# Designed miniproteins, single chains, continued (3): the designs that were tried, part 40

Each design is a single chain, and the fold is of that chain. pLDDT is the mean over its residues in the fold that is shown.

## One batch from the design tools (miniprotein)

Design m9374
Fold by ESMFold2-Fast:
Structure m9374 (fold): chain A 73 residues (1-73)
Amino acid sequence: SAGEAVAAAARRRGRLTAAEVSRLTGASPQEAKGVLELAAQLGYAELVDETTARVRGEEGARGVGAVARMVDM
């Protein structure tokens, strides 16, 4: 699933970009940025800049994947 792909990418690098989320989920750049912002609000990641988030460990990677699945419609 798209959420699993996002979680796997987050787990591998400890970081995610809006471009990576967009590529993995098919979301628009604006929707992908929203995924990172929501994940940061929920404590799964920390925004480094407008398009990049630092993921908070294994729990954070799973959380970001779950957020991506909810937004991917």
Scores: mean pLDDT 82

Design m9375
Fold by ESMFold2-Fast:
Structure m9375 (fold): chain A 113 residues (1-113)
Amino acid sequence: MMKEIDRSLPSMERYLKRLESAKEEMKEIVNDESLSVEEKKTLISNLLDDIISIIKSYAEEYNNEELKEIAKELEKLKEEILAAKTDEELKEIVEKAIKLIEEAIKILKEIAE
């Protein structure tokens, strides 16, 4: 399963695609009226775990303090997501997370130049 993926894309470009896809999935999940608040929390929390892991890895590799700060803020927002009680509260926290992810993507694109 992994052999073709390892041959086709540079790691940075592949992870940038993962961050963009995860951001889009978070937007879809938070606006999905068929999902319960608890289901949304689980799905969004899992996406944030993957996003935080990617950002932390690059923050360490490039010694980038802005990426380290973004990762810490996303960890705090994950705790807020798990504490959320309503769709409106969850949506506000997710909007903050998306902005931080967009900032991380911008920094990573600048590093890739």
Scores: mean pLDDT 82

Design m9376
Fold by ESMFold2-Fast:
Structure m9376 (fold): chain A 95 residues (1-95)
Amino acid sequence: SERKERASYLGALNGADLAVQMMELESKRAAESGDLKLVEEARERAKTMIDQARLNASNASEEKKKEALAYIDEAEKRVEEIVREATEKVKEKAA
């Protein structure tokens, strides 16, 4: 149904946004604590959230599916950028 396709599209975009926001928050916590494991665990959670966003995108309308997947691809790139920056900061602070 159109309502289900719209919900799937919005779920995909929201899932991608939440993955980035979660990664930013957890990366800040990792940098404060100097704990590289927090970056790794957050990255695995972000990957699961991105995978779920892609599944939601697959249930969107054909028109919106391509748009949602492009949005998720950019979010995944942003997650990996945050992981790289956080890993560098944690390693610099590590005793």
Scores: mean pLDDT 88

Design m9377
Fold by ESMFold2-Fast:
Structure m9377 (fold): chain A 56 residues (1-56)
Amino acid sequence: GAEKALEALRNAESAAAAGAAAGELYQLGFMTPEAAVRAVGAKTAEEAKEAALAGV
C-alpha cells in the first residue's frame, strides 16, 4: 500500500529509486501530478524526495 511506497521513497538512495516510489504513490492517488512530475525529473535522490514529499 501507500505506506510501503512512502517508506521506499524515504529510504531511496538514488533519483531513480525515489522517482519510482513517487510514481507508485501517484498511481495510488496519494501524490499530486505536479509533485510526481518534479520527482521523476529530479537529478538527485534529495531533489526527488523533496519534490515528492511536498506533494504527499
Scores: mean pLDDT 81

Design m9378
Fold by ESMFold2-Fast:
Structure m9378 (fold): chain A 84 residues (1-84)
Amino acid sequence: MSGEELGERLVRLVEEGASREEVAEEAGKALGRAYENPEEQPIVAKAFREAAELARERDERYRPIADDLELAARKAEALYEEHK
């Protein structure tokens, strides 16, 4: 599974109303892949931000998921900046 595919899956999980735990698990997998594949770090970071925005638009109950995804995006962005 590519970083782009992991990002698409993460967005789909949010769309389908997955639990905070399920989203966190998938985000962890995507972040781990970004750590191993620096070329995918900006793609994964963008996917986290898109999923976070979708979660915020969904409803108030998804705010913790959006916050988790924004934190994951910042971690992926930090990895990308460190690897430059």
Scores: mean pLDDT 76

Design m9379
Fold by ESMFold2-Fast:
Structure m9379 (fold): chain A 72 residues (1-72)
Amino acid sequence: MDPELLEALRRAVEEGDEAAAREYARRLGLSDETIAAFLALPRAEQLALIDFAERAGSTEHLALLARARAAR
């Protein structure tokens, strides 16, 4: 995972820049479905998932949790 791209995603989410957040999420290798699920979550949950991905060194947990949360 690219930690600089993850930090850029975090900043975009904190600033409410959805277009930038969507672009950085694509560059991190997230699918369009995962990005849609992630962006549908409340900002606080988006930031929590970014923190989780940073600690894990992988976006796998972010992708799984965003999809699970969007499903139910």
Scores: mean pLDDT 79

Design m9380
Fold by ESMFold2-Fast:
Structure m9380 (fold): chain A 55 residues (1-55)
Amino acid sequence: SQRDQIQQQIQDIMRQRDEDYSTLVKNNASQDDIQRMSSRYSQLLSRYQQLLVDS
């Protein structure tokens, strides 16, 4: 179902977020860069969660 596909996409996005976060930390990225990345993923995840509610 579309709902199952959206749930899988959410999980893939969360894995990608965790990997990007790990990479930024290992490369000694600034706190601002880490916060911007986190904010972008939070916005993306909120949109996908809204799609689940609307599905």
Scores: mean pLDDT 86

Design m9381
Fold by ESMFold2-Fast:
Structure m9381 (fold): chain A 58 residues (1-58)
Amino acid sequence: SIKDEVKDTLLSLGFSEEQAQKVADALGDDVSRGKALGQTILKLGEKVTVEQLIQAVS
């Protein structure tokens, strides 16, 4: 599932399990939202926040 891949990626970036779950729940299994999430991470790098990621997939 795309949710599981997103959670693993966020955990690898230093987000907590709770933060990673919030983003995964906002994303669902929508591939286009997954791509928007990836672009946001690429643009902001290690300074990306949970709020910015949720906004990118909303």
Scores: mean pLDDT 73

Design m9382
Fold by ESMFold2-Fast:
Structure m9382 (fold): chain A 67 residues (1-67)
Amino acid sequence: DEETLERARKLIEEAKKEKDELMKEILLSFATMLATLVVKYSEDEEARERARELLEEIKELEKKLEE
């Protein structure tokens, strides 16, 4: 799950650097999928908490795209 969280973090960082809104949305959707899998299926509460933090960061970035 740590590897899955690191992949999600890399997607978020790429999304932050991306200038194309469609590509940014795609990257954030993949990051959301990975973080959600950790929240739903990980037995490690620390990993689940980190995944929830990533989901909140994604939510803030998505909100900015909708403005």
Scores: mean pLDDT 80

Design m9383
Fold by ESMFold2-Fast:
Structure m9383 (fold): chain A 74 residues (1-74)
Amino acid sequence: SPRLARIRELLDRAERLSGDQRRREFRRAMAAISEAGSDDPRASRIAKLIARGIEEGKSVDEILDAARRELEKS
């Protein structure tokens, strides 16, 4: 899916960046995931994983890692 490929690209960029650039790419990934979630069950699951990670106080690195692993599942 082009949407899932773009989400993966944005998450990969966020993982490599720091500071404001990291926050910007993370927000872009969140927006893309939210948009895709109505049409794509994987995007919906990723949105729920991110929301849960934030609620549980997980680090951005842990949240990004979990989201990317979900995208890469066959």
Scores: mean pLDDT 73

Design m9384
Fold by ESMFold2-Fast:
Structure m9384 (fold): chain A 87 residues (1-87)
Amino acid sequence: MEPVEATVEVEGAVEKRLVAFYDPEKKTVHIYVGAVVPIDAEVPKSALARAKGAPPVEVPITEEEEITAEDGSKYKGVAGEATAPAL
């Protein structure tokens, strides 16, 4: 899998962090929503900590988990065949 870094807001700070893994063989993007989620979002703290520059050991958050940013924007953890990055 190829790590993907993006400029994201984590705990109110804008930083470049590991946000996803791309699997080119499966054309699948696994997004770690904790990397783009404000502190007030309903995401387990373990998911947020895992997204901060460390390679994830566990299965990514699924798109069933919806996260709302401070500006009202919605984010989801997604895993599947990516035609374009969700981030």
Scores: mean pLDDT 42

Design m9385
Fold by ESMFold2-Fast:
Structure m9385 (fold): chain A 67 residues (1-67)
Amino acid sequence: MEPVYVRVARALQAAPEPLSVRELAERVGASQSVVSRALRWLEKQGAVAHDPETGRYSLAVPVRYAP
């Protein structure tokens, strides 16, 4: 069985816009509490960014490198 954090990451990658915990829970077939925990873990890994103004999440994609 695929871990919830992998399903959450795929849902965010497939979406053209940031998603809320509720929208992610509906898309991945998990409870909001389970999705929230997965998102918190992904944010600690730097894989996901949280927008405090909208409460939504998006994949953290490195756009540029500055040596």
Scores: mean pLDDT 74

Design m9386
Fold by ESMFold2-Fast:
Parts: structure tokens; C-alpha cells; sequence
Structure m9386 (fold): chain A 98 residues (1-98)
């Protein structure tokens, strides 16, 4: 159940679409390895939507993803803790994460 989860949107500074696609794929793989769920990624808008069971897990994932983005030469423009409704709305308007 996703009812009692916490959600964040990680927004990347815009690079080329191909650079953003590679960065988002690497961040998605890291998030999955950390046990957080990836709801959506948008190459065009440059964001990733993730969820975790606890704020502590979410915070640890966000910090690891910021570090990984930096290694890939991509700056994180912002991180926003969001409601489930906002996360689902963003996921519905993003390209599918498959």
C-alpha cells in the first residue's frame, strides 16, 4: 500500500536531453537499489519522483541521489517533499518509468 508513504521530487538543472536521460536512469537505478520506489522520471522536465516508507529513508535516498547527480556532472536544482496527490499528479504527466 502507498497510503502511508512519503514522497519527494528531485529537480535537475537542465542539460541536453541525452545527458538528462542518462543521469535520470542512473539515479533511478540507485533509488531502486536503496529500496525506495520510483514513481516517475521526466527527461524533458528533468525530474525524478520517489517514495519511501519513512522520512528517514527518503532523506537518506535524497542525499545519495544528490551525490550521484554531482558525480554525473548534473546539479540538483531543488528537492521538494510533496503530498501523495502532488506526486501522483506529477507521475501521471511524466514519461513512464519502465
Amino acid sequence: SMEDRVFAVIVLERGTPEHNARALEALRELAEKMGVEVLAASVDAGFLVISAKTEEELRRAVEALREEAAKLGVRVRGVHIVSRQTAEDLAANAAPVA
Scores: mean pLDDT 80

Design m9387
Fold by ESMFold2-Fast:
Structure m9387 (fold): chain A 96 residues (1-96)
Amino acid sequence: DFEELIKLLEENKDNQEVIDLVLEGLQRAIEYLKQIVELAKQGKASEEELKKALAFAGDLVKVASKLVELNPNNKKAKELLKEAQELKKELEELLA
């Protein structure tokens, strides 16, 4: 649940271990979405799977945006936000 994760980040904004764990989880989720987009381009993903992936991409954008807001100097958080936004846009185009 992205809302619980946002709350966890806000409550632990100065806890580098929590920030690093969330960044690692976000990177893995983005890598998973890249694989779904690649499968979709090959005709191997259903419309239902694409809709779920789009919703998940939206949640990842929200988490990455909160990380950037709480730590504006974190280059990795900014890079992951950009990647999540690009994947969300690609999924929207695949569903059009």
Scores: mean pLDDT 83

Design m9388
Fold by ESMFold2-Fast:
Structure m9388 (fold): chain A 69 residues (1-69)
Amino acid sequence: MEEIKKALEEGKELGRETEEEGRRRGLPEAVIRAEAGDAFGQPLVKIAKKLMDEGVSSEEISKKITAVL
């Protein structure tokens, strides 16, 4: 559970930093949102893969993520 919470917090931080960077560079809003979304999702995807490698089921991972959201 804590690893998923940490991944979400890391994702929020990365997404925020990515939005600020994109805005400073004058990127189109749609591009900024796409890049921020990718950045936000990266830590969560990484932890989900780790949990799957450790034998946690996809359903269990989904329940843990939903409990944090």
Scores: mean pLDDT 78

Design m9389
Fold by ESMFold2-Fast:
Structure m9389 (fold): chain A 100 residues (1-100)
Amino acid sequence: SEEEKLLNEARRLILSGAHRLRQLAAAGDVAGAKELLAEMRRRLEEIVKQLSKEDAIKVLQAAITQLEELIAEFADNPELVAALREELAHLKAELERLQA
């Protein structure tokens, strides 16, 4: 289905984005990581708008889990952690709105 295709695109986006964030973090490129987070948000929002509420919730939960893992992994990088926490707070607020 079209929705299954969008879900698969969202999962790929989240996983590839996490992988790219790890590469940028390892290189010390915090500015690049922030730019990638902004691009990921834009692309994820475009996908989520096209999903059912139930599937949008699943996508947001997957993204939240990946951000929490990245925050734990890069705990010694305070500037990166701050950017990741800002994105985490945004996604959690979006999730709460959908679950209301």
Scores: mean pLDDT 89

Design m9390
Fold by ESMFold2-Fast:
Structure m9390 (fold): chain A 94 residues (1-94)
Amino acid sequence: EIEELIKKAEESLEKIKEAKKTGDKELAKKALYELQKAMEKLIEAAPLSPLEKEIAIGVVALLIGMALYFLKKGDFETALELAERALEVALSTL
């Protein structure tokens, strides 16, 4: 169900916000992975061509990869912003 996947993605984003408040890099990393998985399932369920789905999944993967890089450097703010942009991309496919 698309609604359940959206809820899962939003819950993952809230975990990243919580991790930022506490400085918990492991929680943020785990939440970024959960967010990516939910977004990939959303894109797969979207009424798009196979090529459009591949492009959207690639964009999301790049944004999450960048978020993980900035998180490794201790930049929770940039990591969260990139995660939010990735979710916007996934939701735009619906």
Scores: mean pLDDT 87

Design m9391
Fold by ESMFold2-Fast:
Structure m9391 (fold): chain A 80 residues (1-80)
Amino acid sequence: DYAELLYKEAKKALEEGNEALAAQYALTLGILGAEEKAEEILKQIKDPELVEIVKETYELIKEGKDFDKARELVKKLVEK
């Protein structure tokens, strides 16, 4: 299960202190429909900006709105 693999990698990223990578995995889990796994990872992220970026990006993707804004948010996520 790809979602299970991403969840394990996200937990490993959190353990290593890489919250930006964990946030990237949480976003991917949300897009794949694994919302419970995504929420579990987001609850463990201490940086509120990373949590906000994931939530805003997911909402834009879900609504099919403003792909340029979604791209900018993902860029901020990967640059952390």
Scores: mean pLDDT 80

Design m9392
Fold by ESMFold2-Fast:
Structure m9392 (fold): chain A 84 residues (1-84)
Amino acid sequence: SMEKKIEAVKELLKNSKVSDETIQRIIEKMKGSIEEYLEAKKELYRIMKDDLAVIALENFEKGLKAMSPEDRERALKALEEYYK
């Protein structure tokens, strides 16, 4: 599923005025940690001018950072299962 998401991001950005370096950086972050994946998603939505999606992801990250490590791990596992 991650590989398919990376291909979708690359194809989506192909039609925008973004550099190849920016596309590659976003793809590389999406292959990293969940924190890097969320940063990459926010950057993608900013490029797409989807301000509501950016705000939603920022609120989600704020929630994750406010959780205990144990609660954060459970939330991330639940998120993974939801998007399977």
Scores: mean pLDDT 73

Design m9393
Fold by ESMFold2-Fast:
Structure m9393 (fold): chain A 72 residues (1-72)
Amino acid sequence: GAEEGRERALAGARGGLREALGLAAYLGDKPKKIEIEVTDDTAVVKVTTDKYVITMTLDVRTGTGDLEIKPA
């Protein structure tokens, strides 16, 4: 049901946030802004630092994740 999709997407958002924060720490930057958007089957975590914008997109249905790092 829709509630199960939301719970899975939220779990994906938690995993993506942990990974994005770990990557920001590895790059030596502190997060300035954290944005999380959860839909029924997709979680997008965006972490903005002084030098980089890290975006993790997770599709909970397929178990696939995509990581994008752009200069800020």
Scores: mean pLDDT 72

Design m9394
Fold by ESMFold2-Fast:
Structure m9394 (fold): chain A 65 residues (1-65)
Amino acid sequence: SEEELKKAYDDYVLSLREMAREAGLTDEEIDELIARVEKAYKEAKSLEDFYRRMLELFGEFVERL
């Protein structure tokens, strides 16, 4: 549902922002990450599609960390 997708997005953004801050990322790096998550949220067709996009995005971040 739209409500479930919105909650998943909000929860993910909150968690990502906290993790990035604790990892010592710059404000610019954090803004870049959030922008990518926002794009995925806007393009997502369902909650499952959103999680798939997050998995791909997170895989890229893990490789960079």
Scores: mean pLDDT 77

Design m9395
Fold by ESMFold2-Fast:
Structure m9395 (fold): chain A 76 residues (1-76)
Amino acid sequence: PVITTSGAIGYEKLPGGKTLITFSRFPGVKVGQKVLVYAEGEKEPIPGVVVEVGDDSFKVEVDKDLSNVASAVRLA
């Protein structure tokens, strides 16, 4: 499978220390898909789930506050 990555273009804080991160859309992204989020300063990728897919972007929910941290996503 082709590995595709996208950089974060938006952040929204969610209750409970979670973050909703917006990424530029790439082929093969679907709602409910598991992804890996690579955050600056973290050695291991953070697991996330795609919760919304639009025409130009998609949103991933992660169980960590990343609202001020540079991030990129890769399909798991």
Scores: mean pLDDT 73

Design m9396
Fold by ESMFold2-Fast:
Structure m9396 (fold): chain A 59 residues (1-59)
Amino acid sequence: SLEERERLQATYDELVRLLKEKNMTLEQIQQTLAELDAARREGPEKFEQKVAELKKELS
């Protein structure tokens, strides 16, 4: 649904914000987003694991 897409986008936006707050370069942010995209393609469990790891490390 549209709402599910918006929730997914919000997760990506939150992670990008955290990466910027940690002074990551645009290139590093792009690399992290590519890893998130790869995890998402492998399935919801892999995606959630990657998101959780990043949030713990960046918070």
Scores: mean pLDDT 83

Design m9397
Fold by ESMFold2-Fast:
Structure m9397 (fold): chain A 68 residues (1-68)
Amino acid sequence: SSVLEELERKKREALETMRERPEEMERVMREFGDFVERAVRENPGDRELEEHVSRLMLELSREGERVS
């Protein structure tokens, strides 16, 4: 789905930004969280999207801890 492709793209961008500019971590995580909330809201009941989102959010959180 196009939403899953966009999520993967935004995740890659977020991870790259966090690695290159740790000071941007809070902004990047907020922006990604906003995108995720919107995607889930626009696709109610999409379990695959919800599971994918949970995994991506965990990946970003772990990277945030690593660069802190």
Scores: mean pLDDT 77

Design m9398
Fold by ESMFold2-Fast:
Structure m9398 (fold): chain A 88 residues (1-88)
Amino acid sequence: SAREEFLKAFAELQKKIKKTYELVKKSGNKELEKKFYSLIQEASAQLQALAPGIAAGDEEALRRAVELLEETTKQLEELEKEIKKLLE
């Protein structure tokens, strides 16, 4: 169901946020830290706009939320690769 896809995507994003944050913290790099927080803030604002539809179980809102969560996860994966390349 769209609800199950949303919950799965949300769980994956939460895991990626935790992992990427630990890498950012380990890097000690303030620019990467700012980039990380900017990505999280942007995603949070967009999810907040979708929140009433998600709560109501609206399929379109849930689908859009999944797309947002998956895109944010990809952006965090790209940031993770950038951090790892700098840390070598």
Scores: mean pLDDT 87

Design m9399
Fold by ESMFold2-Fast:
Structure m9399 (fold): chain A 65 residues (1-65)
Amino acid sequence: MEKVREAAEEIGNRALKAGLADRAEVRGDEVTLYVRDPSPLDREALAIVAGVGAALGARVRVVEL
């Protein structure tokens, strides 16, 4: 569980740093990324992030504002 939570936190932090998410919330093995009006490129990047998260056992949720 600790490794999965660490992965979720890293995913959230990197998405925020890259400007892909306005806000990130981590709860257990889940990271929720809040995005405002994502461009097509942002949507592709978010899909890649979600895929990486799934491979690490973390759940990635994307909420469009």
Scores: mean pLDDT 80

Design m9400
Fold by ESMFold2-Fast:
Structure m9400 (fold): chain A 95 residues (1-95)
Amino acid sequence: MSDKEIEAEILLSMASMYNEVGMPEKAIEYAEKSKSLTTDPRTLASIYLVIGEAYYKLGEYEKAEAYYREALELARAAGDRVTERRARENLERIK
């Protein structure tokens, strides 16, 4: 439903903002809420990327890697080159 997809995009934007302001736990919370409202592979790719970024900020590198890999696969399937590049770049940063 389009209303749920719009809500998912708003929640995803909030999750991304929480990552930027150093609140990764809230980023995960809002990204998971977004994930429950969407089946769109492009939006899901962005959700997985945001969750991965949040886990990276928490020092949970193995979880971050798993989410980045899922984001990469979903972005490729959706033809989302921007999210694909971001997922690949984030995978390169894992130490």
Scores: mean pLDDT 87

Design m9401
Fold by ESMFold2-Fast:
Structure m9401 (fold): chain A 74 residues (1-74)
Amino acid sequence: MIEEQIKKLKEETEELEEELKKSELPEDVRNKVKLLIDIAREAVELLSVEKDPDVQKKLLEVAEEAIEKARELL
C-alpha cells in the first residue's frame, strides 16, 4: 500500500539525517546530502496528498533516487 511506502521513505530520511549528524564529511558534501534529504522529504510530503497514480509513481521515484544518492555520499 502507498501508505506503507510513505512510512518507509520517511523512516529512511530520518536515518539519513542521523547518519549525517555523526559523519565528518567536507562541507560541500554535507550540503549535497542535506539537499538530497530535503528533496526526498518534499517528494514524500507531496506523495502523501497526491491523487494521480502517474504522479505518485514519479514522486516515489524522485524520493527513492534522492535517498540512494544521499547514501552513496555518506
Scores: mean pLDDT 83

Design m9402
Fold by ESMFold2-Fast:
Structure m9402 (fold): chain A 67 residues (1-67)
Amino acid sequence: SEREKALKLLEEQFESFRRMIDSIKKLMIEKAKVPEEEAEKEREKMLSILEKEKPAALEAIEKRVAE
């Protein structure tokens, strides 16, 4: 179903974003020499934004694929 495809794609995209956030933290520490504590604060901020966006994205999909 279209709903299942859209939800799977959304889940895969959010997993990709989480992996990207982890990679950004690693790059901040290793290449930019940002202290680990500051890098973790930025990671938490990015994850907070992602978590806020997820419900809105789910609502948009449900509205679009409403039967």
Scores: mean pLDDT 78

Design m9403
Fold by ESMFold2-Fast:
Structure m9403 (fold): chain A 68 residues (1-68)
Amino acid sequence: SPTRQRFIGLVMEMSRQVMDNIDNPEEVEKIIKDFLEQASTLGPEVRKQAEAFAAQLRAEIDSLRREA
């Protein structure tokens, strides 16, 4: 599915940008917001999947920051 391929690409790009900015909470939130807005252009079902991925990523980042 073209939609599936594009969503996977958005997840990978967001994850890379977050890793490059892991020490900057403001930039991380901007990256996640941009990802969610792009996912919204693919439809409401894709937006729900994107929100689930963003929640998992935020939890992982919070875990890493608590150990720092």
Scores: mean pLDDT 82

Design m9404
Fold by ESMFold2-Fast:
Structure m9404 (fold): chain A 63 residues (1-63)
Amino acid sequence: GLMDELYENALSLPSFIRGRIMELAVEAEKLGDTEALNLLLKAAKTKDFSLVVEAEDRINKLK
């Protein structure tokens, strides 16, 4: 699933970024926000960490 693919892609990242992405992924999954999960996956694949900020902002607005 998306969480498994995200975890595998995040393993190649520095531990501090990996931790942040995975914490946000757990929150997105709890909210059912597949769009936020896709933003985090794209960030992990492309190393575009501005997408992590975008996902975090999105998740915070849904709380």
Scores: mean pLDDT 83

Design m9405
Fold by ESMFold2-Fast:
Structure m9405 (fold): chain A 68 residues (1-68)
Amino acid sequence: PVAAGKAARDAALKAGFTPEQAENIGLSAAMGAEYGPISAGVTSYLGALDAGMTKEQALAVGQAARDG
């Protein structure tokens, strides 16, 4: 959970989002990761889209969460 959240947060920061947006995306990834890597990817992807990321950026964040 912690690794997935950190990976998603760091990916969001690299994409140029605010620390607050990145932390919210990371928390979504961490909570999703309690249900497995795919869940971490899906929750991060949806959180990134909600934060205003493009589909391509959101997919990259979701993949980072799955791999974390």
Scores: mean pLDDT 73

Design m9406
Fold by ESMFold2-Fast:
Structure m9406 (fold): chain A 55 residues (1-55)
Amino acid sequence: SDAALAATVAELAETWARHHGLAFASPREAVELFLATTELPPGMRAEVERALAHM
C-alpha cells in the first residue's frame, strides 16, 4: 500500500539522516533531505518521490 511505502521510506530516510549526523524536524524533512543529497537511479527516485507525495 502507499501508506506502507511512505512509512518504510520515512523510517529508512530517518535512519540514514541520523547515521550522517543530520538534523530533521519531521519524517517528510528527512526524506526531502535524502532526495536533495543522494543520487538515485530513476526508478528508485520515482518510488521515493511517490512515498513523499503520500506523506
Scores: mean pLDDT 82

Design m9407
Fold by ESMFold2-Fast:
Structure m9407 (fold): chain A 65 residues (1-65)
Amino acid sequence: SAEELAREVVERYKALSGEEALALLKSFPAPVAMQIAELLAQGLKGEVDLSPENVALLRRTLEAL
């Protein structure tokens, strides 16, 4: 489900060091990295909107984790 995807991405992201988190974001083109960083910040606060667009970004983030 979208909720399980969001949970998995946020938990794996929380397990990263600062250097690993930065390396993850740098693996994406700058505009995509900005969208992912905002989505992860929302996820850490339990506020993420599970729109189809955000679900696609979460899936791309999981592939890079």
Scores: mean pLDDT 83

Design m9408
Fold by ESMFold2-Fast:
Structure m9408 (fold): chain A 56 residues (1-56)
Amino acid sequence: ASTEQRAMAALVLLSDEVPGQFTGSQLKNAVETAQALNPEADAETLKKEALKILQA
């Protein structure tokens, strides 16, 4: 999958895991930060790393 496809998949997974807890901008920024730190990571890994960022 492309970088953009993995980021979009991670964003969907993240939204599903923390419904209503964060704004769309917060979720998107967390996924973008996770992907910058983990450029080859799959969607599930990006979701987990983004969750760590949101919970920090």
Scores: mean pLDDT 82

Design m9409
Fold by ESMFold2-Fast:
Structure m9409 (fold): chain A 59 residues (1-59)
Amino acid sequence: GKLYAVGTKDYVPTSPDELPVPKGMRLEVLGEVDENHLLVRFGGSEGRVPKDVVELVEE
């Protein structure tokens, strides 16, 4: 299946390369940036999100 990151809380970007993460929103995982960050796609945009604000779900 595809791997998704689901927002566990609302996240506001602190850097220009980050995406906002609405709580409960499902983001497509494109890969890992580092051990603490994922590269995700949301609504045609892509960017970095911290792993600690999302839960990983496989569909």
Scores: mean pLDDT 82

Design m9410
Fold by ESMFold2-Fast:
Structure m9410 (fold): chain A 67 residues (1-67)
Amino acid sequence: MELDDKEVEEMRKAMKEGDVETLKRLAKKLSDKASINAFKAAIKTLYKSGKLTEEQAKELLEELEKI
């Protein structure tokens, strides 16, 4: 299922703020592998920038691997 324009903006804001719950919700809507891989790259960038803890990044990556 594709994210609509509002969900894309929610994702961008959640990535900026480190909102793990919003990121988990949006991750469950991703069905194509390219979008999932882009989201994984974003999570790794957020972890390296200190916006996500190691545990939060791991939880998000594990959620994406279930898809």
Scores: mean pLDDT 73

Design m9411
Fold by ESMFold2-Fast:
Structure m9411 (fold): chain A 61 residues (1-61)
Amino acid sequence: SSLQQRAKAKAAQIRQSPYLTPDMQAQMDAAMAMMDSPDVRSVVGAVLRIIGVDQDIRRME
């Protein structure tokens, strides 16, 4: 879906951040695994996790 494509692009940008911690990396890896699910609920959960990591990185700037 377009949601999955957008979330994967955002995840790639987050992974290039100099503020990415090992804990954030683990959360991103878990979210990306859920993105490969055909279940819409899993995809929505993954997107929310990616948004959470993005917000945490912004707080570290």
Scores: mean pLDDT 78

